# Designed miniproteins, single chains, continued (3): the designs that were tried, part 42

Each design is a single chain, and the fold is of that chain. pLDDT is the mean over its residues in the fold that is shown.

## One batch from the design tools (miniprotein)

Design m9530
Fold by ESMFold2-Fast:
Structure m9530 (fold): chain A 91 residues (1-91)
Amino acid sequence: MAEEVRAALREAADAVLKAMNKETDIWKQTELSLVAMQLIVAAKYLTPEDLEEAARIAERGAELMKKYGFDDVSKKLEEAAELIRRAAEEL
């Protein structure tokens, strides 16, 4: 389960970075970069106690992606958050 959560967070971070590369607004790029960094850090230093915070990071990222029109990336982040929440329930 932990490796599946880490993989989902890494895939979500990659999707956000790809969206950032398509964005032309420097302020939006900066916000997307921050979300990607939070997801990368969550994946790298994940402990069972961090699952709730990791889910919140993914959920907040999904809201931002949807706000900026990256609906496919938003869905990917929502799926990652759901996976993380299920992992937290099994502990």
Scores: mean pLDDT 81

Design m9531
Fold by ESMFold2-Fast:
Structure m9531 (fold): chain A 59 residues (1-59)
Amino acid sequence: MGFIKPGMRVAVPQDSVMYDIVKRTAEALGAEVVEYPSVEEAIQAVKDGKADLAYVDTS
């Protein structure tokens, strides 16, 4: 999460186990969190320029 900067849009999939941590970190850094229904949609949002970063739960 060291790549989150003020004004960035961070895409997070719904029901991410780390959602609260990502949200708190992004808000503390002045970034916006945008929730997406799936990992694939969060990644697609970055590819489409709708988000600057995607957080993905890789287990």
Scores: mean pLDDT 73

Design m9532
Fold by ESMFold2-Fast:
Structure m9532 (fold): chain A 60 residues (1-60)
Amino acid sequence: MTEEEREKIKKLLQEFVDELKKKGASSDEILEAIKELFTLINDGASIEELKALIEKRLKE
């Protein structure tokens, strides 16, 4: 993973966590969401795939 990709992922994770907090998500819910994203990253998911998943979950 390049440094540019790391920065994009970091921004996506931060934005996702902030939006979950705004929705009143519990610490456990936030932790589970973070674990899911890290699993996808470890499985080689693209930045576009991560972004699509985040957008889908935030719209629910």
Scores: mean pLDDT 75

Design m9533
Fold by ESMFold2-Fast:
Structure m9533 (fold): chain A 88 residues (1-88)
Amino acid sequence: VAPSILIMLDGLEEEAKKRSNEELLKLIQGARDALHAGNYDEAIELLKQASELAKKLGDEKTAKRFEEMIKGVEYLKELDAQFEAAQA
């Protein structure tokens, strides 16, 4: 897990707490837990749900931040795959 992605999630979690958006907060916490577990596919799915929820709420800026984090998680997933391939 890249520390930068977890820091971004921390910032969005605080933002969701300030806005009292319980569903968004739950999705952010779930994505963080999935990233800590190395479950990148679950983290990506939860971040997609968070991005869609933010779009429905009219928060385009927050939705784009989730989309950027999804790209970061995809990059981490590819790095893990490359490390395994390098041993073959």
Scores: mean pLDDT 77

Design m9534
Fold by ESMFold2-Fast:
Structure m9534 (fold): chain A 75 residues (1-75)
Amino acid sequence: SPIQEKIEKLNEEIAKIGRELAKNGTPEQLKEAKEVMKEGYEKLKKLIENNASDEEILEVIEEILKKLKEILEKV
């Protein structure tokens, strides 16, 4: 499925940012990233429990990636 391939690609990008933050991130960036991941996974869990569409799941993963990119780019 094209949408599943997109989800896999976004998860690879999230993992890459996680590794970058673990290596070079400040304690505050790591704390903010942890909160983003916690909130995101709680939303994903609720969507899965409610038989949500792949499109709804994709939207949450895209929001997680967006927030993590903002944390990584924080001066």
Scores: mean pLDDT 84

Design m9535
Fold by ESMFold2-Fast:
Structure m9535 (fold): chain A 117 residues (1-117)
Amino acid sequence: AVQLTESGGGTVPEGGSATLTGQISGIDLARSGVAFAAERPGRGLENVAALSPSGEAQGYGPAVAGRATISKDVAANTAYLHLADLRREDTATYYTVAVDTETGEVYWGSGTQLTVV
């Protein structure tokens, strides 16, 4: 079974930074796309950042452009989203998404809450 487990949320001051992690099991990140999505209060799910199977960034959402970095560690099968210069608007539940590019299957984590105060 494929499982995605997020961590790195919590309460962080405005202007600080946070690194969100998505640990993945049951799918190989060497052959999968990975992304982070955010569910902000009243706005629904928005794309934050995506990374190709080769490790190329596929763009950043306009709310976090210039402040976000997405990366992965294939050996650890873990994805990372680093957010700098945090704004209260970054308060959201963040989800790790893994896409098997051969099968087209999409897997979602259960989310981690980031609160900016």
Scores: mean pLDDT 84

Design m9536
Fold by ESMFold2-Fast:
Structure m9536 (fold): chain A 89 residues (1-89)
Amino acid sequence: MTVTMDDIRRVANSPNYQQRLDLASQYSDATRLVLGNVSSNRELMAVGTLINSMRRGSVVVGTVSSQDIRDSIISNALSNGHQVGDLTV
């Protein structure tokens, strides 16, 4: 199963932290995460929660406007044993 920005936004928009964790756990069998534009702290937190919840697989980093956000996501993915790809170049 592939996790997309729509899934990240669904997790980010959950009413409280526990519901965000519970929703992210539904993606625990996912093996691929495809990122687009991460524009809020809530979306960044949702990305982290999903990376920690999903099976070891691949994280594809698309158009992320902030280098610091991009570097944070890549670092977290690698520390959790994921492979990292880029859609931008």
Scores: mean pLDDT 76

Design m9537
Fold by ESMFold2-Fast:
Structure m9537 (fold): chain A 72 residues (1-72)
Amino acid sequence: MLASGEELREAAEELAERAREAIEKGDFRKAAQLIAALGILSAAASFAGHEEVAEYAREKMKELDKLMEEAE
């Protein structure tokens, strides 16, 4: 069974928060890993029909990628 939309949304929020914190701390390796995990979660959410969660994850990935570029 794939994760529920609620579980996927919570996981996306947690991954996004952790990635943002990693970027602010200068841990770009950890941030990149968390952004990659968020991408996998976005694909899984879309496959499961949870498009709102997938869109949320994609939006957070764009935000985090910009923060990484600005922090370097």
Scores: mean pLDDT 81

Design m9538
Fold by ESMFold2-Fast:
Structure m9538 (fold): chain A 55 residues (1-55)
Amino acid sequence: LSGGAGELQAVGALLQRDPAATAAQVAAAVKSVGGEMSLAEAQTARDAVLGMGLG
């Protein structure tokens, strides 16, 4: 179980494919790799990835 690395990869892959993906879709992507994220945490992760110019 790769935990945090798998979660960040799932978020990055989703946002590269769909930069308009919502926090709910980000949370769902994290859950699909065995992680767990609240909507607030998913929004923070989304904003961080987009702020890095990766979405």
Scores: mean pLDDT 74

Design m9539
Fold by ESMFold2-Fast:
Structure m9539 (fold): chain A 56 residues (1-56)
Amino acid sequence: MELLEKLKSPDKEEQLEAAIEIAKNFTPEHGEALRAALESPDPEVRKAFLKAVAEN
């Protein structure tokens, strides 16, 4: 999965998509991607990630 690369994309839509997909695949092997999503500088990306985690 290239989710970490999408999360680093300058495109906000790509960042949102990656954050939601990471949240849906909440596993220890994706720990780096999970951390990157939580530390996103965009509050909308972080909010989307947290909402997706809560719903899964």
Scores: mean pLDDT 73

Design m9540
Fold by ESMFold2-Fast:
Structure m9540 (fold): chain A 78 residues (1-78)
Amino acid sequence: GRAALAAGDFDAAIAEYEKRLKENPNDYDVYIELGRVYLAKGDYEKAVEAFKKALEINPDDPRVRAMLEVAEERLAAK
């Protein structure tokens, strides 16, 4: 039940964030939110890509580095 609605919400959020990135490809906050959505969805490859893009913009954010490490560990475990 509820999980199907949450999956639809993730896809809608991803579409909106991708639209924002087409208008501003260096939007740090949008890359963080994309990474978080992909991590929650279990798409670890895309989560890693999004967090790496965020760190290219601001390499000093320890929270983003921690989320990247989690995504990379999940990807490596497959």
Scores: mean pLDDT 78

Design m9542
Fold by ESMFold2-Fast:
Structure m9542 (fold): chain A 73 residues (1-73)
Amino acid sequence: MKSSGEIARELVEERLEELGALVEAGDEEGLREEARRIVKEVLGEEWDKLSPEEQEKAVERLVGEIKLLVESR
């Protein structure tokens, strides 16, 4: 029913304290690792269908979304 992006945002909101701490600390590597976990969880089988470049692009997009959410709240 919801898009993958909407589901990812819900998971980000549930983990916002952890993710916000990483953003505030400037831990870009930690933030990317957590974003990758969320993307894998949201996409499931679809994650394995993505090319490595598409996988990195999806992670990078979610990192941007997390930073915007932390900055807005």
Scores: mean pLDDT 77

Design m9543
Fold by ESMFold2-Fast:
Structure m9543 (fold): chain A 71 residues (1-71)
Amino acid sequence: SRREELLARIEELVARAREAAAAGDRAALERVAGEFAALARELVALGPSPAETERLFEAARELAALQAEAA
């Protein structure tokens, strides 16, 4: 489904954010955050299930923590 495809892409973005944070690449983290926001908006517009919403919140929490460490 499109929702599952969006969630898979969101999880991939979190993995890229971990790599960027480890490398100290703030520009890459900023780009990942922008892509994450766009995908999250699309997912929310599609009306995700409670399980899909939980996965989105977990990914958002991880990304926020990585951005805080880099700031």
Scores: mean pLDDT 85

Design m9544
Fold by ESMFold2-Fast:
Structure m9544 (fold): chain A 116 residues (1-116)
Amino acid sequence: AVSLTESGGGTFPEGGSVTLSGKVSGTDISSQTVAWYLQRPGQPPVLLGKIDPDGTTSLSTRYQGRLTLSRDPANQTVYAHLSNLRPEDSGTYYFALLDAGNRVSHRGPGVELTVV
């Protein structure tokens, strides 16, 4: 079975930084596009950015300059580094594996981030 797990959440100060990680088991991520999302209570998920197999990234305009996505396919892990944290960055962060049609094939359960 394919399994996705996020880590690196918690409570962080405004103006600080955090690195979230996503680990995949049961499938090889080396050929897959990965997307990161933020979901706030009562709201639909917001796409933060994508990272392709070759390391090319596409980031939402709100997060450009603050978000860095990277991948380590040898360790089946992806990373989202967010700097200059703001209270509105609080919420549940998750990553997803995208199929060839840019549809979510598998999604992590999410990890909570609180900025104070």
Scores: mean pLDDT 87

Design m9546
Fold by ESMFold2-Fast:
Structure m9546 (fold): chain A 78 residues (1-78)
Amino acid sequence: MEEALKKLEEMKKEAIERVEELARQGKYDEAYELMIKAANDILKTGYELGVPLQVASDLAGDLLREGYKLILEAKKKE
Protein backbone atom coordinates (compact mmCIF):
# COMPACT_ATOMS: atom_id res chain seq x y z
CA MET A 1 0.00 0.00 0.00
CA GLU A 2 2.77 2.51 0.85
CA GLU A 3 4.43 1.90 -2.55
CA ALA A 4 1.09 2.45 -4.33
CA LEU A 5 0.48 5.76 -2.51
CA LYS A 6 4.05 6.89 -3.22
CA LYS A 7 3.57 6.13 -6.94
CA LEU A 8 0.35 8.20 -7.10
CA GLU A 9 2.04 11.08 -5.23
CA GLU A 10 4.99 10.96 -7.66
CA MET A 11 2.60 10.94 -10.64
CA LYS A 12 0.86 14.03 -9.21
CA LYS A 13 4.19 15.83 -8.63
CA GLU A 14 5.53 15.07 -12.13
CA ALA A 15 2.23 16.18 -13.70
CA ILE A 16 2.25 19.50 -11.81
CA GLU A 17 5.86 20.18 -12.90
CA ARG A 18 4.94 19.44 -16.54
CA VAL A 19 1.80 21.63 -16.40
CA GLU A 20 3.88 24.50 -14.96
CA GLU A 21 6.51 24.15 -17.74
CA LEU A 22 3.88 24.14 -20.51
CA ALA A 23 2.01 27.08 -18.95
CA ARG A 24 5.27 29.07 -18.75
CA GLN A 25 5.79 28.42 -22.49
CA GLY A 26 2.28 29.78 -23.23
CA LYS A 27 1.04 26.30 -24.20
CA TYR A 28 -2.12 26.62 -22.11
CA ASP A 29 -4.29 24.13 -24.04
CA GLU A 30 -1.50 21.49 -23.94
CA ALA A 31 -1.05 22.13 -20.20
CA TYR A 32 -4.81 21.69 -19.66
CA GLU A 33 -4.97 18.46 -21.70
CA LEU A 34 -1.92 17.01 -19.88
CA MET A 35 -3.51 17.91 -16.51
CA ILE A 36 -6.78 16.10 -17.42
CA LYS A 37 -4.93 13.04 -18.73
CA ALA A 38 -2.72 12.86 -15.61
CA ALA A 39 -5.75 13.05 -13.29
CA ASN A 40 -7.38 10.16 -15.19
CA ASP A 41 -4.09 8.19 -15.07
CA ILE A 42 -3.93 8.65 -11.26
CA LEU A 43 -7.52 7.37 -10.89
CA LYS A 44 -6.87 4.36 -13.17
CA THR A 45 -3.53 3.48 -11.52
CA GLY A 46 -5.14 3.81 -8.06
CA TYR A 47 -7.93 1.46 -9.16
CA GLU A 48 -5.45 -1.10 -10.58
CA LEU A 49 -3.32 -0.97 -7.38
CA GLY A 50 -6.32 -1.28 -5.04
CA VAL A 51 -6.04 2.23 -3.58
CA PRO A 52 -9.32 3.40 -1.95
CA LEU A 53 -11.36 5.62 -4.27
CA GLN A 54 -11.41 8.48 -1.71
CA VAL A 55 -7.59 8.60 -1.65
CA ALA A 56 -7.12 8.35 -5.44
CA SER A 57 -9.87 10.93 -6.11
CA ASP A 58 -8.40 13.34 -3.52
CA LEU A 59 -5.00 13.17 -5.25
CA ALA A 60 -6.56 13.60 -8.70
CA GLY A 61 -8.67 16.51 -7.40
CA ASP A 62 -5.61 18.19 -5.85
CA LEU A 63 -3.80 17.87 -9.19
CA LEU A 64 -6.74 19.44 -11.05
CA ARG A 65 -7.02 22.34 -8.56
CA GLU A 66 -3.25 23.05 -8.52
CA GLY A 67 -2.83 22.64 -12.29
CA TYR A 68 -5.86 24.79 -13.13
CA LYS A 69 -4.58 27.56 -10.83
CA LEU A 70 -1.11 27.44 -12.45
CA ILE A 71 -2.60 27.75 -15.95
CA LEU A 72 -4.90 30.65 -15.02
CA GLU A 73 -2.11 32.52 -13.18
CA ALA A 74 0.23 32.10 -16.18
CA LYS A 75 -2.50 33.45 -18.51
CA LYS A 76 -2.98 36.54 -16.31
CA LYS A 77 0.78 37.36 -16.39
CA GLU A 78 0.76 37.35 -20.20
Scores: mean pLDDT 85

Design m9547
Fold by ESMFold2-Fast:
Structure m9547 (fold): chain A 68 residues (1-68)
Amino acid sequence: SMAELEQKRAEAAALTAVGAAISMGMKPLSAKGEVLSPTVGKGIVETDEGTLIVTHDSATGTRTVEKV
């Protein structure tokens, strides 16, 4: 179903953000994923050193990592 695919994509976005945080030496505390479009996912991870936002567009291969 569309809802199931969207849930899996949101989970993938959250896990991508968690992976980015770990690769940067940060400790993930909580994570959330959002599906912005059919090709764009956004992961938000709260860490011990701040919030990391990872946006990925599968159509262009563009990935943006932002620390707030």
Scores: mean pLDDT 84

Design m9548
Fold by ESMFold2-Fast:
Structure m9548 (fold): chain A 55 residues (1-55)
Amino acid sequence: SLDEEIARLEERIREAALKQVESYRAGKFDEADRYGAEAVELQRRLWALQQEKAA
C-alpha cells in the first residue's frame, strides 16, 4: 500500500541520515556526502508519494 511505501522510505531516510552523521564524525567526508545524496533522493521520492496521498 501507499502507506507501507511511505513507512519504508521514512526508515531508509533515517538510516541514510544516521550513516551520514556517523561517517562525518569518523572523518569519512566522501562517504558522508554519498549518504547525504542518498537521503536527499529518498526524501524527494517521499515528498512525491505524500503529495499523491494528499490528492
Scores: mean pLDDT 86

Design m9550
Fold by ESMFold2-Fast:
Structure m9550 (fold): chain A 57 residues (1-57)
Amino acid sequence: MVLDRESAVRRARELLELARRDPQRAREELAANPLELTEPSPEAGDLLAEIGRLLAG
């Protein structure tokens, strides 16, 4: 999924909340719809890194 900066941050926050509630579903969502950025977003990058840490255990 290719997103602008604002949409990417919003989607990353939704995925972070999902990862905290249901890690398995968050993994499935990321596999089915990888988050692709059209431009650099430090906030979205930080959120995705936190999701990765939660899902890795």
Scores: mean pLDDT 73

Design m9551
Fold by ESMFold2-Fast:
Structure m9551 (fold): chain A 60 residues (1-60)
Amino acid sequence: RDAEARRIADEVRKELLEKGYSEEAANTGARAAFLAVSRDGLTPEEARKVGIEKAEEAEK
């Protein structure tokens, strides 16, 4: 039902993997982006920022 949230999450995951992030970090970022759109109603751009920030935290 939140097809857009899933699409944004998938895009974030692919972008992070392309940039050399670990799969764990990429999955963490994608999940955060999905929740940002589906739960918090953030825009796609805001959700991407949240996802990337969470991936950076997980990359540590």
Scores: mean pLDDT 80

Design m9552
Fold by ESMFold2-Fast:
Structure m9552 (fold): chain A 83 residues (1-83)
Amino acid sequence: PSEEELDREVKEALGLIYYYLGKKALDQGNPEEAVKWYEKALELFKEAGASEELIRDVYNGLAKAYEALGDTEKAEEYRKKAE
């Protein structure tokens, strides 16, 4: 693969790691930490040109994290982005 292809693959792989860290943080009752990981995952997925499904999964994660934080406005915003 080219350097450009490797860069995209590395960013997507790192995004998946951050997405999983976000899910783990939510499962452990750390929604503030989950938001940070999901935001990093979202940035990397967008830079990598990741699938709509992966980006949607991150938006769903952010919606759940903000709901757990009591930020109903942000939770609803991210739920709509996940549609």
Scores: mean pLDDT 86

Design m9553
Fold by ESMFold2-Fast:
Structure m9553 (fold): chain A 93 residues (1-93)
Amino acid sequence: MVPVLSRQQRDQMFGQIIGLGIRVSRQARQQGDDDTVQRVSNIYRDFVVRYNQAVDNGDWVGASSILISAGNDIVRIANDVNVPIPQNFIDIM
């Protein structure tokens, strides 16, 4: 069962997902990997909209699930482009 994240954990994880995606996008852009830049952009667009809607609805289970799913997607891309993943990010997921 996916644990329901606290408000502090959600805020921290949201920031970590955005931060990791920025680093992945920067490295991909430096290497001319437009496909990876586009994949990160697509994840951000979908993730941010869905997360904000879940929070607005008081759907804390949905908000937690959306964060964990987006985190897993960004981690996968980071591994593909050899961007180091923060240890505390892994510990939350």
Scores: mean pLDDT 79

Design m9555
Fold by ESMFold2-Fast:
Structure m9555 (fold): chain A 78 residues (1-78)
Amino acid sequence: IDEKEINDAMALILMGVGELLAKKGKYEEAAEMYRKAAELAQSPEVKAEALRNLAKALEKLGKTEEAEEVRKKAEEVA
């Protein structure tokens, strides 16, 4: 398994943890998990998904401007 495969797999695990936190209403913690996932992800598809999840969590926190910036970054990566 190369570094890219390991980093992408870790990013997917972090997104799963973030989703569980979001289901519990812990959006600040979920956003942190999604940020880490986006930083680790090497596949454009995985990174874009992490950024889209981050934007949704930021919107739940009322951070609309930051969410918009993250959405634009997701579009750029994909």
Scores: mean pLDDT 85

Design m9556
Fold by ESMFold2-Fast:
Structure m9556 (fold): chain A 69 residues (1-69)
Amino acid sequence: KKELLLEAARVIDSAPEGQTSRVASLVTAAHIAYIAGDWDLAVELLEEAASHLKGDAREKVLKLVEELR
């Protein structure tokens, strides 16, 4: 499950449309929430980050969120 969260961060970092400070902050917050054991918050923050992405990057992050749950 932790590997899936790291994979989501990698997808966002590599996507041109995902290279914004807001998206990066949301992914960092999601990672911290996941480590703290708050899975629901981690998923919510990743979904918010995905809402700022388009196309394949958004779909990949959403699929990883589904796998995390």
Scores: mean pLDDT 69

Design m9557
Fold by ESMFold2-Fast:
Structure m9557 (fold): chain A 55 residues (1-55)
Amino acid sequence: DEKLEKAEKLLLSKARLWSEEELREISEQTGLPFSVLKKIADKLNAVYRELGLPE
């Protein structure tokens, strides 16, 4: 899925916690539902918090 690949690339472009506002913007840009992006970002944020990365 090209839209999913684009969204994942954008989320991985920054080694930091993602805010809901940023996820909403990515949702609008990629056309993916916010709920899908939130699930991906929640997994990344959990990893980033475990590593002690700032938001």
Scores: mean pLDDT 69

Design m9558
Fold by ESMFold2-Fast:
Structure m9558 (fold): chain A 63 residues (1-63)
Amino acid sequence: MEELKKAEELYKKNPNDPRAWVELAAAYLRSGRPEEAVQAAKKALEINPDYVPARTLLAAAER
């Protein structure tokens, strides 16, 4: 999956950027992998706990 590979490249180059982890979480959700999406979203929140896109994605992945 092209989207997942792009998201993986993004977080590998920018592992301290919460946006990179949110892109990875979104790619996992679109791939039908909510467990991995939850893990990636939580990683983004470890970097910035007030990062709204990560909180939104985590809520979506948990449903």
Scores: mean pLDDT 77

Design m9559
Fold by ESMFold2-Fast:
Structure m9559 (fold): chain A 77 residues (1-77)
Amino acid sequence: MAEEYLKKGQEALERGDYETAADYFLKAGNIYEEKGDYKKASEAYRQAAIAYHLAGNTQKALEAGKKYLDAESKARA
């Protein structure tokens, strides 16, 4: 469930494991998007982008950022 991935992402952030945190936030965003919950998907993708940036993974941060912007646009439709 998406909420469990958000929890695991938060736990990874608390450990300073930014890459693992970002991967969990990305998984949560994907699940929310599949359910049509674009508001929660955008929030999860934004957290993934920030966490990938903190991990130094610029490519994945940009990919998650694009997913964030797309989901945010759909949430406003």
Scores: mean pLDDT 87

Design m9560
Fold by ESMFold2-Fast:
Structure m9560 (fold): chain A 92 residues (1-92)
Amino acid sequence: GSEAAGAAIDAIEAALAAGGEVKVEVKGDKVTITIQGAGEEAEKAVEDAYKAAQKAGAKATVEKEGDTITLTIEGLDAVAATAVALHAIGLE
C-alpha cells in the first residue's frame, strides 16, 4: 500500500526533529518535500525515504543545493499524496 507515503512522512518528521524547515507541494501524483537547515540527520532520513519509496514501486529523486534538500516522489495515488501534505501541515 502506502509505503512511499509513509517514507515521505518519516522524512518530514526527522527533518522537523533536527530543527529544519519543511515545505510540501503536491502536483497531481507527485509530492515534493523541501527541507532547509536540518543537517545530516534529515539528509539520512531523506535518503532512507528515497530508498523506501523506490522499494514500494514509486519513483523518487533527491536533490541537494547548499542547506536545502528536496525529495520528490512520483506515482502516489491522490489519497497517499493528500495524506503526506496533511501530515506536514499538522506537525508542530
Scores: mean pLDDT 74

Design m9561
Fold by ESMFold2-Fast:
Structure m9561 (fold): chain A 88 residues (1-88)
Amino acid sequence: DPQMRRNGEVLRELLSRYIDLQDVLASLPPEEAIRLGRLTRRVLEAIFQLVLEGAEPEEIRRLLDELAELVRRRDLAGLEELYRRLTA
Protein backbone atom coordinates (compact mmCIF):
# COMPACT_ATOMS: atom_id res chain seq x y z
CA ASP A 1 0.00 0.00 0.00
CA PRO A 2 1.73 3.23 -1.19
CA GLN A 3 -0.12 5.33 1.42
CA MET A 4 1.05 3.04 4.26
CA ARG A 5 4.62 3.14 2.92
CA ARG A 6 4.64 6.98 2.77
CA ASN A 7 3.11 7.18 6.26
CA GLY A 8 5.72 4.74 7.59
CA GLU A 9 8.61 6.82 6.22
CA VAL A 10 7.13 10.04 7.67
CA LEU A 11 6.46 8.39 11.07
CA ARG A 12 10.11 7.19 11.13
CA GLU A 13 11.23 10.79 10.44
CA LEU A 14 8.97 12.03 13.28
CA LEU A 15 10.37 9.44 15.72
CA SER A 16 13.97 10.37 14.77
CA ARG A 17 13.21 14.09 15.30
CA TYR A 18 11.52 13.31 18.64
CA ILE A 19 14.71 11.54 19.85
CA ASP A 20 16.88 14.50 18.73
CA LEU A 21 14.55 16.93 20.55
CA GLN A 22 14.76 14.87 23.76
CA ASP A 23 18.58 15.27 23.65
CA VAL A 24 18.21 19.07 23.26
CA LEU A 25 15.72 19.24 26.16
CA ALA A 26 18.01 17.13 28.38
CA SER A 27 20.71 19.84 27.99
CA LEU A 28 18.45 22.57 29.46
CA PRO A 29 17.73 23.61 33.08
CA PRO A 30 15.01 21.31 34.53
CA GLU A 31 12.19 23.89 34.81
CA GLU A 32 12.75 25.18 31.26
CA ALA A 33 13.06 21.60 29.94
CA ILE A 34 9.66 20.71 31.48
CA ARG A 35 7.90 23.77 30.01
CA LEU A 36 9.46 23.36 26.53
CA GLY A 37 8.97 19.58 26.68
CA ARG A 38 5.22 19.87 27.31
CA LEU A 39 4.73 22.23 24.35
CA THR A 40 7.06 20.14 22.15
CA ARG A 41 4.98 17.03 22.96
CA ARG A 42 1.69 18.83 22.09
CA VAL A 43 3.12 20.07 18.78
CA LEU A 44 4.46 16.57 17.93
CA GLU A 45 1.03 15.07 18.72
CA ALA A 46 -0.58 17.61 16.35
CA ILE A 47 1.98 16.80 13.61
CA PHE A 48 1.31 13.06 14.17
CA GLN A 49 -2.41 13.70 13.54
CA LEU A 50 -1.51 15.45 10.26
CA VAL A 51 0.52 12.35 9.23
CA LEU A 52 -2.51 10.13 9.97
CA GLU A 53 -4.68 12.51 7.86
CA GLY A 54 -2.32 12.02 4.88
CA ALA A 55 -0.36 15.29 4.91
CA GLU A 56 2.50 15.45 2.37
CA PRO A 57 5.92 14.28 3.67
CA GLU A 58 7.55 17.59 2.67
CA GLU A 59 4.99 19.56 4.72
CA ILE A 60 5.67 17.32 7.74
CA ARG A 61 9.46 17.79 7.36
CA ARG A 62 8.97 21.57 7.16
CA LEU A 63 6.88 21.51 10.37
CA LEU A 64 9.48 19.33 12.13
CA ASP A 65 12.25 21.75 11.04
CA GLU A 66 10.20 24.68 12.40
CA LEU A 67 9.62 22.80 15.69
CA ALA A 68 13.36 22.01 16.03
CA GLU A 69 14.30 25.69 15.48
CA LEU A 70 11.73 26.89 18.04
CA VAL A 71 13.00 24.38 20.65
CA ARG A 72 16.64 25.34 19.91
CA ARG A 73 15.75 29.04 20.40
CA ARG A 74 13.71 28.17 23.56
CA ASP A 75 10.81 30.09 21.99
CA LEU A 76 7.77 29.26 24.14
CA ALA A 77 5.56 31.86 22.40
CA GLY A 78 6.54 30.48 18.99
CA LEU A 79 5.72 26.93 20.11
CA GLU A 80 2.30 28.06 21.40
CA GLU A 81 1.64 29.85 18.06
CA LEU A 82 2.70 26.75 16.06
CA TYR A 83 0.43 24.56 18.21
CA ARG A 84 -2.52 26.97 17.74
CA ARG A 85 -1.90 27.04 13.96
CA LEU A 86 -1.82 23.22 13.75
CA THR A 87 -4.97 22.72 15.88
CA ALA A 88 -7.11 25.47 14.30
Scores: mean pLDDT 80

Design m9562
Fold by ESMFold2-Fast:
Structure m9562 (fold): chain A 81 residues (1-81)
Amino acid sequence: SMAELEAEYAKLAKETAELYSKLTEEQQKKLEEKAKELEKEVKAKVEEAKATLPPEEALEKARELLVKAVEELKKKAKELL
């Protein structure tokens, strides 16, 4: 459900922020570069979803894409530690 996706996003975002706080300035910069790459990818896929799907399904797809992006960012943060 949408609520489950939002809860998962919030959990992953909190965990990623905690990892970020443990990184050096150079490691934080590398994570920020990964975040910018993921932001561009998510924006492109969200626009595609808006163009091809009904509004409710496009919103759910956008939430799924955000969850995947934060999960990938968390993995990168762990790799940098």
Scores: mean pLDDT 85

Design m9563
Fold by ESMFold2-Fast:
Structure m9563 (fold): chain A 69 residues (1-69)
Amino acid sequence: MEKLSREEAEKALEDIRQAIEEMKKTNDTSASKLVGLELLAVGILLETDDPELQKKARELINEIRELGK
């Protein structure tokens, strides 16, 4: 499988974080959006070998799951 570069992974995680913050501010937490963001974060977690980026991806996944409750 192709590995994400550190810069690509960082950018993608930041984009996910911004999407989560927007969803919180607009109170627009559709299940489809949450599932999509979780899948993106899981993909980054699997394609990233940087432990700090893996930790950030896991934190984002947990935050997305909390929004879906």
Scores: mean pLDDT 78

Design m9564
Fold by ESMFold2-Fast:
Structure m9564 (fold): chain A 68 residues (1-68)
Amino acid sequence: SMRDEVLARLEALVAEEKDPAARRIYEALLTLLRQGRISPAEAEEAIRLVEEGRLDEAQRLLVRAVTA
């Protein structure tokens, strides 16, 4: 499923990421997706923002997801 594919991708990203700030965002996304608090599409958007170096925008997405 899309969810299982995104979960596997986030687990790999957490394991491989060397930047502590990016890794913390990936860890938060993994936790929220496992808890059903974000959709796979929201997780993919946040991953895209991190890959583009837009960590502040990825962090804002996380804040919106946990306060919704």
Scores: mean pLDDT 86

Design m9565
Fold by ESMFold2-Fast:
Structure m9565 (fold): chain A 102 residues (1-102)
Amino acid sequence: GEALALLDEMAARWLAAVDEIVKDPESRAELHAVVEKAKERAAKAVTERGLSLAEAVDLALSLFHLQLNILLNQGKITEEERTALIRRANDIVAETVARAAA
């Protein structure tokens, strides 16, 4: 119930951050797909694997960082965009974990 709603809010905030930071529409669409996959894996970690929300969002964050490195190597994002996205994603995840602990 509540955990999935928090993951939905987390994903919406991540998508907004991608839209703010990434200027290229095609790269933006690719990163939207990455955020949706991270959310799906986090949801499955909670519902199918019995992980806590905190463990699931840490997994999602790690997967997001990995995918940003892949996109940077493919020339799809800049190093400046990657750095900004990592910072914003860390903040969003920290807030999601704090809400879950309340």
Scores: mean pLDDT 83

Design m9566
Fold by ESMFold2-Fast:
Structure m9566 (fold): chain A 97 residues (1-97)
Amino acid sequence: SGLERALENLEKAREALELLKKDPEKGLKEIDKLAKSGSGGLIMSVAILLADEGVDLDKLLELAKKLGLKNAEEVIELAKKLRKMFEEVERWVKERL
């Protein structure tokens, strides 16, 4: 089932985000691993959760670069783009509602 896979991806993404909040280095290594082995749906789930949460994406990107975590860097860059898009959509909705 597509829904079962989507829920599993969301659960894995949430676990990685919670690890990131407690231990940024271990969290980034987990995100890098998930990006290497995961589906596009899993990668997108991680990026969406990072975009929506109040985490410092620029600081995380610098740490990922320092650690050589290329796949984590790409996921964080995607999250930065998604965050800007979410802010534009929220502004559009608030202007009209």
Scores: mean pLDDT 85

